# Designed miniproteins, single chains, continued (3), part 55

Each design is a single chain, and the fold is of that chain. pLDDT is the mean over its residues in the fold that is shown.

## One batch from the design tools (miniprotein)

Design m9890
Fold by ESMFold2-Fast:
Structure m9890 (fold): chain A 96 residues (1-96)
Amino acid sequence: DLLERALARAEELVRQTVKEQGWSPEQAELALAAARRAIERMYNSEDPEAFVEEMRARLREAAANWDDLTPDQIAELVGEVAGVESYLKVKAEAEK
């Protein structure tokens, strides 16, 4: 199932990032929750490209103010990106 594969992939990416960055359990939970929400929104969206564009705009704003972001805000942002990227990749692979 597309949704299940996207969720599994995003969860693995988040867990890898948690290990690499040494994130707290709280940050890990926030990132996982953000990834799941992003995948659900992509799955239920009639216009997933618009959602991707909105996310890219938020990423550019976050990058400009990176030093002002809290660890929790960074975790949520990374989780959302992991979710969107996982959904797009799994969908592309399924359509090959």
Scores: mean pLDDT 81

Design m9891
Fold by ESMFold2-Fast:
Structure m9891 (fold): chain A 117 residues (1-117)
Amino acid sequence: MSKIDRMIELFKERRERARAEGDEELQKVYDLGIKILEAVKNDASPEEVLQLLEELLETLRKHGASPDIIEAAERGLQRVRELVEKGAPKEQIKDAVLFTVARVLSLLEAERLRRRE
């Protein structure tokens, strides 16, 4: 299984958990994460991926995500935008997107654990 396929399955698991807990905004965050990963897997345009990352950042803000999560998403979006503007190789753009999405997922799980304790 590819790294991206493993990430998609993990996001699907977390989305179902958020749905079971009644967290509609967090479910939407995971839905967007899946959509971004599928866009990268299907070689979507950099412009489409940037739009999805912007939607993810907006949804994280509406969810009330902690400052560290917002910062990770903002820095990731800025990095991807800079790579696209400079005409960087497609693989570098994909790697930056995957890193951003993985980091946001990890921080969301850490935040969930902190909120329960």
Scores: mean pLDDT 84

Design m9892
Fold by ESMFold2-Fast:
Structure m9892 (fold): chain A 106 residues (1-106)
Amino acid sequence: SLVEQYLEAVRVLTEAARTIHEEMAAVLEDPSKRAAAAERIRAAVDEAVAAVAPDPALAAAIRAAADALVDALENGSLADAGRAASDLIATLSEAARALREAAEEL
């Protein structure tokens, strides 16, 4: 059902936000983990983008926020990475909230 599709997207977006939070916590404890964190964040983002594929504007917004985080992890400061991670987590969390609300109206 469409409700089940929306709730699955909410689950995937919520797990992606958790993964990003956990990977950033690991990087703050050990900056040598930046490259590994970027790879795991890319994988989580790919699943999130696939889950919201029917909304191309939302998929593009998630990808843009993720690209900023990956660039900051590879080429920027830890402060830049922290800000980019906060922006991506906010984008994922707001998307999950909107999809949950949409599911309740069906």
Scores: mean pLDDT 88

Design m9893
Fold by ESMFold2-Fast:
Parts: sequence; C-alpha cells; structure tokens
Structure m9893 (fold): chain A 85 residues (1-85)
Amino acid sequence: MSEKEKKIEEDKANLDVLQALWDKIFELGKKRVDEIEKKDPELAKKYRQLLESAEQEWQRYLDALNAEFEKRSKKMKEDLKKEEE
C-alpha cells in the first residue's frame, strides 16, 4: 500500500470514530431536551429543532466525506493498475 492509500484509510477510520461520538452526543441531547420539555415545552421545541437540524447536517457531511474517500480510493487503485500494466 502507498502512504497516500494508508492515509485515506486512517482518515476514514477517524471519521467513523467521530461519527460514533456525534451519535452519542445527539442521543444525550435528545434525553436532555425531554427533561427541559417538562419545565418549558416551547424552549424544548426550539432545542429539538436545533438537534434535528444539526443531525441532518452531520449526516449530509458524513455521506459527502465517505463518497469522497471512496472516489479517491477507486481512482488510486485505477492509477496503480495502469502503472503495473
């Protein structure tokens, strides 16, 4: 494996760890919003909308980054195959 290939795999592995951490943050955030709703339903609604928006944006970025890593990996394998003719 080239050093560039190893870096792409490492960057993707780091992204997977970051995804797991963000999933946990969203889970804890939703539980906290449920507690707030008991005292202030209007404030809880605003926080819930913010969390949902943030979760959707995170998923969008994650999907885009995963697609980019796959594209770079495929191109690199094609370039290596052409060099090894």
Scores: mean pLDDT 76

Design m9894
Fold by ESMFold2-Fast:
Structure m9894 (fold): chain A 107 residues (1-107)
Amino acid sequence: SLAEEILNELRSFAKEAIDTLKKMKDYLEELIKERPLTPEQIDALKAAFDKTAQSIIDELKKMAELAGERFPELREEIESLYKKAVDEIKKIQDEANRLLDEARARA
């Protein structure tokens, strides 16, 4: 059904966005270990990561709101998918920020 297609699109977008953020976090962890970074570079990386994470959350929220308006009967499932995705994104963001804060303390 069209409703199942919309739910699958939301799941796919969330999964790809989360996978991308995980790869970005892994890249930051590797970069911190292998290369000396200035405090200014670390601050810029933190700002960039936070902006990217927030942009993904904002886009996911818009997608969820539009889907919920079109399929009110799926609103609870859509909201559940959104909340789980946001929680996972924030967890990755917190891990990235912890790594960057620790690197900044050593810089």
Scores: mean pLDDT 88

Design m9895
Fold by ESMFold2-Fast:
Structure m9895 (fold): chain A 68 residues (1-68)
Amino acid sequence: ISEEELEEIIKLFEEVTEIKFSEEEKPHLKKFLLSLYSKKKNLKEFIDYLRENAEKLKEEFKKFAKEN
């Protein structure tokens, strides 16, 4: 995944969760999203997964950020 694609995914995640992430949070968000992407076969599957699981992933990210 390219840096440009990752920035677009961050924007999508902010839109579907209705959360705006700070610059301090973005590195943690990038790590979280990349860890999820590693379990998906392609970008389309990953985007569909984010849209379908936005509420659950919002809570999982809060936990991830506290632990990392």
Scores: mean pLDDT 78

Design m9896
Fold by ESMFold2-Fast:
Structure m9896 (fold): chain A 71 residues (1-71)
Amino acid sequence: VAVPSLEGASEEEIERHKRELLRAIEARDAARAFALASQFVDRFPEQATAVLEAIEAGDWAAARRAVEAMP
């Protein structure tokens, strides 16, 4: 499944997608959270990779902190 890149997104779009990702993390929906986090890889590679690694580890608190660390 192709996920759209957020590389060219506005600050408002980024904040909307961050909220969606945080909701998926809160719901502990690993598949959805992983797909949403993947959209940030091109724009915030370090933070997005940290989110993906935290999701794979089942560390939902670390995943949330990594999303909040995105600029």
Scores: mean pLDDT 77

Design m9897
Fold by ESMFold2-Fast:
Structure m9897 (fold): chain A 81 residues (1-81)
Amino acid sequence: SLMDILNKLKAGDLSPENAAKFLLYVIPPGLPEEDVKFLESLYKPGKEPSEEEIKKLIEKLGAERIVKLVKEYIDTIIDKN
């Protein structure tokens, strides 16, 4: 679930896999339209993302970029906690 991924990220488990899983639930502002459409194409309501979907996301967007983007976004939404 989104809350499970968010809790892992808050605990410091900022791996490319956990960052990619977060992006399937929450699309941060500032992504190009093509990246947003790609993320939306991988989203399946009511089902956890597969390892293959996570791998495709990491390969498409880049592991370093995904981790940085999610970290900056998470820091923004939880800096008041």
Scores: mean pLDDT 72

Design m9898
Fold by ESMFold2-Fast:
Structure m9898 (fold): chain A 90 residues (1-90)
Amino acid sequence: MKINPEVLELIVEASLYAMAATVARLAGDYEKAVEYARKAVEAAKRALEEARKALEEGKATQEDVDAAEAELRGAEELLEEAERLLEEAK
């Protein structure tokens, strides 16, 4: 399948920040975990916006939108967990 390159770049960016957030959380650095998770959410939101726009323009598929929505859900869950752990560590 053809994945829109702009959407793909934003999904990759979100995934890299999500990985960084997970590594920081596992290391007990909850402040960095929150920082990286926030960046993952912002990248995933941009991916979803671009995917929806590209779909309307006939330049992306529903699969591109679904992938961006899944990435955003994952990033939001990581942020919620990181924020909870940071609050508990205070």
Scores: mean pLDDT 84

Design m9899
Fold by ESMFold2-Fast:
Structure m9899 (fold): chain A 76 residues (1-76)
Amino acid sequence: PFDLSDVTTGAGVMRRTSDLVRNSRNVDQQVQAFLAGYRLLQTLVSQSAVDSVRQGFLDRIRKDLGDDAYQAILNA
């Protein structure tokens, strides 16, 4: 479980989720960290804002963590 209970802003969700993904030990943990952040972000911002932020997150994950993490998140 990832604790995001102290996060109340979209920027805070992005920062915390990014840190959790980077510090995850394997692809499954990276997927779970991303999904937890994405679900919380959906409650705080409009769907169009979520979609643009999601794409930026996925591009960063692909660049920093590789195609395996990127594909796992897309398929989750």
Scores: mean pLDDT 68

Design m9900
Fold by ESMFold2-Fast:
Structure m9900 (fold): chain A 80 residues (1-80)
Amino acid sequence: MEEEERRRREEFLKRLEEIREEMRKRLEEKKSLLEGMVESARKMGEAITALSEGDREKARELAEEGSRLSLEYEKKFEEE
């Protein structure tokens, strides 16, 4: 019966669309977290550079900024 085949196809399509939406939302959340982690890593790289140049105060400030960003995004990851 075409009706049974149509209903089954509709159920599968609906399930796939639900999975796709769930995956999209998860990817958007992870992308936002990754952007923050990248910024944190950039700050840490700048801190290492400052430290290698002998600027310990600048290195400390940059490391604190990077650590703050990392902790903020770690907290958001845990809240998910």
Scores: mean pLDDT 74

Design m9901
Fold by ESMFold2-Fast:
Structure m9901 (fold): chain A 74 residues (1-74)
Amino acid sequence: MPSVAEVFDAIVSEASPEEIRAAASQVPEEVKQALDDAEAAYQANPSAENRAALGRAMAAFLRAVYEIFRAARA
C-alpha cells in the first residue's frame, strides 16, 4: 500500500486543484465524518491516542481522495 506521503505527493504533483476538489466531494460521508470526529476529539483532548486516531483518519481521507482521483482518470 502507498504511504501517506506518497499519496500526498502523487495528488499535489499530478492533480489540478479542480480534480482534487471533485475527488474530495466524492469521498464517502463515513470517511469525512470520521475525520471530523477525530479532529474534534483531538481538539478537546490532545492525547497520544487522539493524535494517532487523527493521523489514521487523515490517512484514510487522503487515500480515498487519491483512489477517486485515479478512478476518474481511468
Scores: mean pLDDT 75

Design m9902
Fold by ESMFold2-Fast:
Structure m9902 (fold): chain A 67 residues (1-67)
Amino acid sequence: VNELRLKLREAGVSDETIGKVLNAVVKGIKEGDAEGALAEVRKILTEAGVSESTIEELLELAKKILE
């Protein structure tokens, strides 16, 4: 979780959007739905205007946390 937060901040993602991403990951862990969590993270980052290449890097980190 800390590594994902640091990478989101490094990528210039706002604190509000970082909170939304982390909440989606935590919900995925609680519900055992890694695929749903990754889909929600992609949606949040896309709506925030994050580049596709950066989204793929952040999703790879989120996937490691969900595993």
Scores: mean pLDDT 79

Design m9903
Fold by ESMFold2-Fast:
Structure m9903 (fold): chain A 68 residues (1-68)
Amino acid sequence: SLESEIEVGVIEVAAAVTVTVYKRTGDKEGALEQLEKLREKAEKIEDEEAREKSLEIIREAEEEIKAR
């Protein structure tokens, strides 16, 4: 649905912004806290495919942050 597509897009942009801010600031704790809030929002997505895509985006962002 359009709503599910918008939700995935919002998570994707927010995750990308979180990683970018982390790369500029070095604040790993703040970045991981922000991704945890995004995970909470993603878990509320009722469309299973959109929820899974959103959680995967967040997981990849966490992996990128933790790899440094």
Scores: mean pLDDT 84

Design m9904
Fold by ESMFold2-Fast:
Structure m9904 (fold): chain A 70 residues (1-70)
Amino acid sequence: MSEEEQRLLAGVQALKLALELKKKLVEVEKAEYVTGERLSETTYELRYVLDGKEYRVTVTGSGEIKVEEL
């Protein structure tokens, strides 16, 4: 497993943690993963549904996380 793969996985987990901190634990547990796309070698776009709202999440290889409500 490459260092970049580990960083991206850590980024996805950091996102889950950030959503958990901003939302109720029960709501985070009910969040449905819809899809994930690789935008570049180090950038991923993830889609989630939480409490009837859709969220777009961008995770960069540097571990930066951007969360947008759709």
Scores: mean pLDDT 61

Design m9905
Fold by ESMFold2-Fast:
Structure m9905 (fold): chain A 85 residues (1-85)
Amino acid sequence: PLAEVSEEEKEELKKKMEELKEAVIAALPTLSKEEQEELAKFFEEQAKEAEKLAEEVKENPNLKELYEKAAEAAREIAEAARKAA
């Protein structure tokens, strides 16, 4: 069973996801080109998985928004990693 997420938990987690995204993107120049390419592939797959999970939780709108935010953050990290490589 999927856990129900409150509105307050959703907003707090979305904020933490944004902060983590920013930190990962800032760290990209410290990685090798090979590591940047692998990170891009990893987050491209994470974005697809999060989009799939968002569709599966249609009866939990707060959890759906969290998976949608996770997919967006993962796509942005992947794009930044591709550009850094």
Scores: mean pLDDT 81

Design m9906
Fold by ESMFold2-Fast:
Structure m9906 (fold): chain A 60 residues (1-60)
Amino acid sequence: TADAVINAIKDFAKMLNLSDDTLNELIELAKKGDYDAVGSKLAELTGIDPNALVNALKSL
């Protein structure tokens, strides 16, 4: 669900010390159901494979 994705994004933000602006951007994308954009942005920030992140988000 979108709420599960938003909670996962918040947990990532705490672990990675993301800015409030970046966190708000990711939450807005998740609310729109744009998990491809969320996964790509998280991949850019973490160095994790974007396909793996997108698939994980879509499975929530």
Scores: mean pLDDT 78

Design m9907
Fold by ESMFold2-Fast:
Structure m9907 (fold): chain A 101 residues (1-101)
Amino acid sequence: MELSEEEKEAIERVVEIGKELAEEKKESAPGDAKTVAEILVEAADRLVEEDPTKAAYWAAALAYLNAGDFEKAREYAEKAERLEEFEKLKEELLKAREAAA
């Protein structure tokens, strides 16, 4: 699976926003232990709102896929025009989970 430079940048921005959100939540609610997946989903939604590009939609699709929200991940993959690529990644993820179980 080849990622474009713009897609790599979008994924990196989601990670950076996620780090900022994790720090912010740690200060405001130290007992609210959200998972990394939940934080990345919030970061992806923020990126899509601020910069609605195909790269941002693809980063959001990956964040939702990682969180197990396949419906929302598919919606963003369609907006990114990468639905076929998304289905392949979903199959690989499910196969990896089956092998790890």
Scores: mean pLDDT 73

Design m9908
Fold by ESMFold2-Fast:
Order: sequence, then structure tokens, then C-alpha cells
Structure m9908 (fold): chain A 70 residues (1-70)
Amino acid sequence: MSEEERRKRLREQYEKALENIKNGKLTTKDLSYLIAYAFEQARENGDLEAARKKIDELVKKYLELKKQNS
């Protein structure tokens, strides 16, 4: 798989994961794609702190959704 094709697929999975968060249907698989996308962006721009903050936000949202549905 080309790097361009891989990034396109990652972005598509990222957008689907965002829609699942909106609908309260976030899975661990969705969370993994969100985290992978954040790391990919950090790799491109070199901003590891921005990626870390984004990952922290995503994990927090996932835990809150899981807690509300428990």
C-alpha cells in the first residue's frame, strides 16, 4: 500500500470514528484510528505536544462515553 493510500484510508477511518463519537457508538477500534491519525499529523508537522493533547481529549471522550453506557 502506498503512503498516500494509507493516509487516505486513515483519514476516512478517522472521520467515521468522529461520527461514531457523535452517535455515542465509539469502539476501541475507532479510538485506535483516532490515535493513529493524531500520530500521523504529529509526524508530518513535528508537533508532538499537539498530538498528545489531541490523544488525551480522545481518550477522555471515550472513557466518558463508556462510563455513561455502563
Scores: mean pLDDT 74

Design m9909
Fold by ESMFold2-Fast:
Structure m9909 (fold): chain A 100 residues (1-100)
Amino acid sequence: MSLEEALKKASEEILEKMLELYEATPKEDEEKTEKLIEKVGELMELLREAAENNPNFTVEDFEEFVKKLLEIIEKTLETGDIDEGIKEIEKLKEELLKKV
């Protein structure tokens, strides 16, 4: 798969999961879910920049981080613990920054 194809596929899968998360969120937690979605967007932008600009960051590395992000979103959907989801995304962001 090309980087462009991997980016498109990842964007589609993440958008679907974010929509699912938003639809599953109680009204009282909407602000927390919006914050989580914002953090997902920030991480995806960093992943895109790393994949495009860092020759040591491979398509396989990109796919591994996307898989981890999708697993965090899925776990948040199952548990309803949005605050923990945000913390896990921040940890994944720190891992990415150390890799690049």
Scores: mean pLDDT 81

Design m9910
Fold by ESMFold2-Fast:
Structure m9910 (fold): chain A 81 residues (1-81)
Amino acid sequence: EKLKELPEEIQKLVEAVRDALGVMGWPEERAEKIALALGEYLKKNGITSWEELDKLTVEDLKKIPGISEQEAEELLRALGI
């Protein structure tokens, strides 16, 4: 499972973001896919804390493969939860 390949702190972030996107009305499969892609992005950039996550911009989130601009904006809102 792709989630298990991520550091534990990033796994917690991915799960929280996936749940937040679900609350925002995202389809479960899409929320899981984008939350996992965020986790891979965070791992690649060495981001392991909520404090560093809060510094991400829409431009940073748009670098996630397969994300739309609207989804990047909604993902940024989910990170604020």
Scores: mean pLDDT 77

Design m9911
Fold by ESMFold2-Fast:
Structure m9911 (fold): chain A 82 residues (1-82)
Amino acid sequence: MEKEEELERLKEELEREVERIMEELREEPAEVVEERVLEVIGRFYDEAEKLGVGGEFLRYAAEVYARVLRELAERKLAERAA
């Protein structure tokens, strides 16, 4: 029974998938990137719920999602400034 270790694994996998999406979809509209990130969060959340750590995972995922939104906003501002 290693729920804490499984939660940390899900957090690490979420970070890797989000980083990959942000790199792969760099030229895509923000709406497309957001949809893809939410899809990945939903997939990992379903796994976290089955492990009984859904609430803790969701708190972390909310932080990751906020970071994504901030990066997308910064990219738009950088494009305008360049």
Scores: mean pLDDT 82

Design m9912
Fold by ESMFold2-Fast:
Structure m9912 (fold): chain A 83 residues (1-83)
Amino acid sequence: SGASERSRAENEARLRELLDTATIDDFRRMAATGDDPAMRAQLQAMLAAGESLDAIKAAHFAHVQALRDAAAKQAAAVLAKYG
């Protein structure tokens, strides 16, 4: 296999590339219209506090990675139930 490792590396590279080009207005849009209520709340709080763009990018990256780790753990639990 190795497909999951490649997908993870590709997803991380894509996220870093998106974050490298992301502006404060992109995060304002995410805070207003994003599908993740927890991320929206965090972005709204950081923007209101006047946090740096680098701090906001770091928080967004950490949040996405935490969601990916949680999803991987859930997938492993499902596989363990049926394997």
Scores: mean pLDDT 79

Design m9913
Fold by ESMFold2-Fast:
Structure m9913 (fold): chain A 58 residues (1-58)
Amino acid sequence: SDELLQELGEKYGLTVEQLEGLRTLALELGRDVAIQYGVRELGLSREQAEEILDELGV
């Protein structure tokens, strides 16, 4: 129900569920773990993962 997640999903080719997973991972295990997950599992560049986490406020 977060419009920001939907907009980011369209921009980066991710689902809302994947973006919620990235946010949760950053909050629970830290930003570096979330970046590594985004790069390895979601096909993001490091820069894209960092930009997404910045937009999510984590």
Scores: mean pLDDT 85

Design m9914
Fold by ESMFold2-Fast:
Structure m9914 (fold): chain A 55 residues (1-55)
Amino acid sequence: GPLFELQRKVAKAFTSGLEKAREVERKGWEELIKTFPSKEQQDEARKLLEEREKR
């Protein structure tokens, strides 16, 4: 499924360095969030992602 494919892409990006892996993970989550059924769910997930990146 989409989450498994995202995990594979992040794992491959680790061979290019941690910063590249984080960028791939962030963009993958942005794409997954766009598939959520409501705009409210998308907005909440985006806020959680942004808060996680600041930690």
Scores: mean pLDDT 75

Design m9915
Fold by ESMFold2-Fast:
Structure m9915 (fold): chain A 85 residues (1-85)
Amino acid sequence: SNIEQAKKLAEEIKKKLEERGLKAEARAVVYGDTALVTVTVPAKKEDQEKVGKIAKEVAEEAGFTVLRVTVEGDEVIVDAKKKLP
C-alpha cells in the first residue's frame, strides 16, 4: 500500500540520519500518489545550520524533493515529497 511504502521511506531517512550521528523523528502522510515526509531533528542553535544541511542531503539522496527547512526552538524540521510508483 502507499501508506506502507511512505512509512518505509520515513524509516529509511531516519536510519540514514542515525548513521550520521543524528537522532531524528520522521512521519509520513500520503496525498494521492505522493509521499510527504516531515523529519524533525533536535539540535542546539550552533548546530542547526549543519543539521539542516545534513537532513536535506539525506532526503535528496533518498530521492525526495525538499520543500522547506525550518527551525523551531531547538528543532530542525525538513519537509520533503516523493512520488510513489
Scores: mean pLDDT 85

Design m9916
Fold by ESMFold2-Fast:
Structure m9916 (fold): chain A 90 residues (1-90)
Amino acid sequence: GAKKELEEALKEAREALKEALRGVKEAGDNIKAVNKFIGGALTAMGGIFEAEHLAKQGKLEEAARVARNGAEGARKSIEDGRKEMEENPP
């Protein structure tokens, strides 16, 4: 149901946030990679914040979509950060 979908989406967004923050640490002096990982962290946090806000309003299906979109956007930024590290190792 919608509540389970929201829990799964929030878990994905929180894992993406964790990976983005780890990416910032691993990127070190690669500023381009750091910026991509920070972008991923902010996207994940935004998705989590908006989803929790919507969930408090009883909009569980919308909350799940927002959390999912945040996780997917964060994953894209994490991939871009990994590519920057591959091209310019720290």
Scores: mean pLDDT 88

Design m9917
Fold by ESMFold2-Fast:
Structure m9917 (fold): chain A 94 residues (1-94)
Amino acid sequence: VEEEYNELIDEFDKMLSKLPLEKQKEVMKFYFDTLIELSKLTPEQLVERAKSIKDPEIRERALKLIEEYLSQGKLDLARRVVALAEVMEKIKEI
């Protein structure tokens, strides 16, 4: 679980580093804005939001991590996983 989460962070960092600085700022703003929005959601709403991720590989990885973190009561980590997955999907559209 921790390894899969670290893999997502590493992928995000690599994707972010390939973008121009202006796009990096947009992506980071989106990430933090998303975290604020997700802070208002229940565990059930977080799972539903993760299910809305379009990329099946990112979605499956996110759902697995969220399920594990929620089972451990680690709600903040579950929120970070959703935000990371959504921002990675956004970068792929750039």
Scores: mean pLDDT 82

Design m9918
Fold by ESMFold2-Fast:
Structure m9918 (fold): chain A 64 residues (1-64)
Amino acid sequence: SVDDIDKQLKEKLKKLLDKYKEQLNQMIKQNASQQQLRDLVISFTSEMLRAIGDATDKLIAYRR
C-alpha cells in the first residue's frame, strides 16, 4: 500500500540519519578537514536521494 511505502521510506531515512550523525561525530573527534566533512554530506545526501527515488518508483508502479 501507499502507507506501507511511506512507512518504509521514513524508517530508511531515520536509519540513514542515525548513520550520518554517528559518522559526523567521529569525524569531528578526529578533526576532519572541511573537504572530508563536505564529502560526508554529499554521500549522505546521495543515499537520501536514492531512498526517496526508490520509494517514488514503488509509488509509480503501485498506481496504474
Scores: mean pLDDT 84

Design m9919
Fold by ESMFold2-Fast:
Structure m9919 (fold): chain A 85 residues (1-85)
Amino acid sequence: SSEAREEVLDEFLKELAKIVDDYLAGKLSAEEARELALKKVDELVDKAVAEGKLSEEEGKELREELYAMVDSLIEGLELIEEKKK
């Protein structure tokens, strides 16, 4: 459902903000941030499917959408790398 997708997206964005903060604090590389973000997508989508909030098909579609979002964000983080030095 649209509501379940929005809940997964909201929770993902909260977790993503923490990953970005760690990257900006110098605790993570861009590659490490990407890996953690993708892992978080998998965890949240799998949980929503397991809880019956999303169908298997809805989960697959959302995973693909969030993976694309992560790739776009990593490009942005690489641009922010210039700010460090």
Scores: mean pLDDT 81

Design m9920
Fold by ESMFold2-Fast:
Formats: sequence, structure tokens, C-alpha cells
Structure m9920 (fold): chain A 96 residues (1-96)
Amino acid sequence: DEKKIEEAAKEIIEEGLRAGLEAAKQLYGKKSDEEIYKASLDAMYEAAVKKGKELAKQHGKDFALKALDKAAKMAEEAGDKDMAKILQKARDELAK
């Protein structure tokens, strides 16, 4: 179901952005901007892997991989190259 894959892809992006923002908030004023940015990217990756695994349990591994692929494409289309790479990395981790 293409529509469910698109909805799952949006959820993956939302969870990633939420995790990255939470990490940034906790480190704000305590670490350099570069360290905060790196921690945010790490948190986004962990959230994407976790959400992918949850989707795999609910809908099967193939569905979860398609949702991550769709999320990566959406991030690329939005010009967010870092998020797209994180989502591709999460997809490859789940594909093992």
C-alpha cells in the first residue's frame, strides 16, 4: 500500500527531527555548535533505526525498507542531504 508507505516515511522523518531537536536542546549552551550538530545527526540516525525496526515488527521488513527508502527520497527532495544519508544508512542497517 503506497499510501501507508508514504505515511510511514513521514513518521520516520518526524521521529528523526524530534530526536535531533531533543539532543540539541539538551546540549545547547554546554557544547560547541559543531558538537551539537554531530549529536543531533547521531540522535536522528538512532531514531530512524528504532522506527524502522518498529515498522518491521508491525508490517514486515520489506514494508519498513520501502518506508525508509521513501523517507530518504523525501529528504533529498527537500534538500536535506544529511537526513537523506542518515535514512539511507538506517535502511542498510535494517536490510542486514
Scores: mean pLDDT 89

Design m9921
Fold by ESMFold2-Fast:
Structure m9921 (fold): chain A 95 residues (1-95)
Amino acid sequence: MKPLRRTGSQAVYDESTGKITSYLVLPTSVKRVVLRFVVDVIDESGKVKKISLMNTVEAPPSPLVQVTSSDDSIKELQKYKKVVSVELELVKEER
């Protein structure tokens, strides 16, 4: 099992689509990645919370891969008043 890694990639939350998008540089031998989006949110009471959203993405044979949050993540993020920041963590690489 691969160790958890922070990618250092900028992740962008789009309020109009509810999606988080980021870009990863991956070896072309990697076929699938398990990702964690760590999201700082403000709830309706004004309290800051950290939530984790998981997604598994098939990696094309390209050194630059666009990754997005899952559709279930759209519903989860809609529960919160504001998204403050997003960090992308690479949990697992499969070759």
Scores: mean pLDDT 73

Design m9922
Fold by ESMFold2-Fast:
Structure m9922 (fold): chain A 99 residues (1-99)
Amino acid sequence: DLEARKAEAEERARRGAVTPADFRRWAAAEPDPELKAHYLRLAEELERDLSYELAFAVEAAILRPGHPEPPDEKTREEARKRAEELMERVEKKRAERLK
């Protein structure tokens, strides 16, 4: 079942049906350490093709683990800065990936 769950996650990532934020949320709730690590790896791979909106969602989710209330302005500002840094890193990796 673990291998089937990994394969399903990879298929969803390939189709763009999930965001890096989804994988990080699933990883946070996943008790199996191998599957947790697999979700985090898929999130990192998807980050290489992120738009700014996806980057913002990922960073906002990381800053708010387990909190149901909307993020305050400080958290949103921090998420915006992190999203910009993530996009800069992603753009650099995209350039390197072109061989």
Scores: mean pLDDT 63

Design m9923
Fold by ESMFold2-Fast:
Structure m9923 (fold): chain A 91 residues (1-91)
Amino acid sequence: MPSAGEVAVGLLEQSLREMEQSSDQQALGIASNTIHGLGDVRNAAIAEGDDELARLLGETRDRLEEAVKNKDVQAALDTIRESIRRLRERL
């Protein structure tokens, strides 16, 4: 079965592709849905005992929540891109 890290990368890469092809309003909606999905993956990381992955996913969620609150699509995209890079370095 895929690890929580692999699931996180898949979720973030899908969200990034959809956001890049969307209007700003649609991209913010995708980012909001991604925040919820990351919560589920973080719970899986905790269950696997991967405390560092759980922390990184929590930090990504907090940054995305702030970007959505500020209606900052570029900050949301940059947050997802950085998170994908960091997670891929661990796989």
Scores: mean pLDDT 87

Design m9924
Fold by ESMFold2-Fast:
Structure m9924 (fold): chain A 60 residues (1-60)
Amino acid sequence: SARDAAIAGLKEGQDAGTRAVIATGDPAAGRAASQAGEDKALANGASQEEIDELRAQGLG
């Protein structure tokens, strides 16, 4: 579903972002990984509205 795609992409982006910040010390690397997770969620059928709602709830 769109919601499942959004959750999966945002979780992947959050995990990748945490690892990137630990590896580089650069918050911009974390933001780039978060954006890549969002882009993947959108490509897999997530809506921007669903992503925005989940981000407001603290995911991603």
Scores: mean pLDDT 82

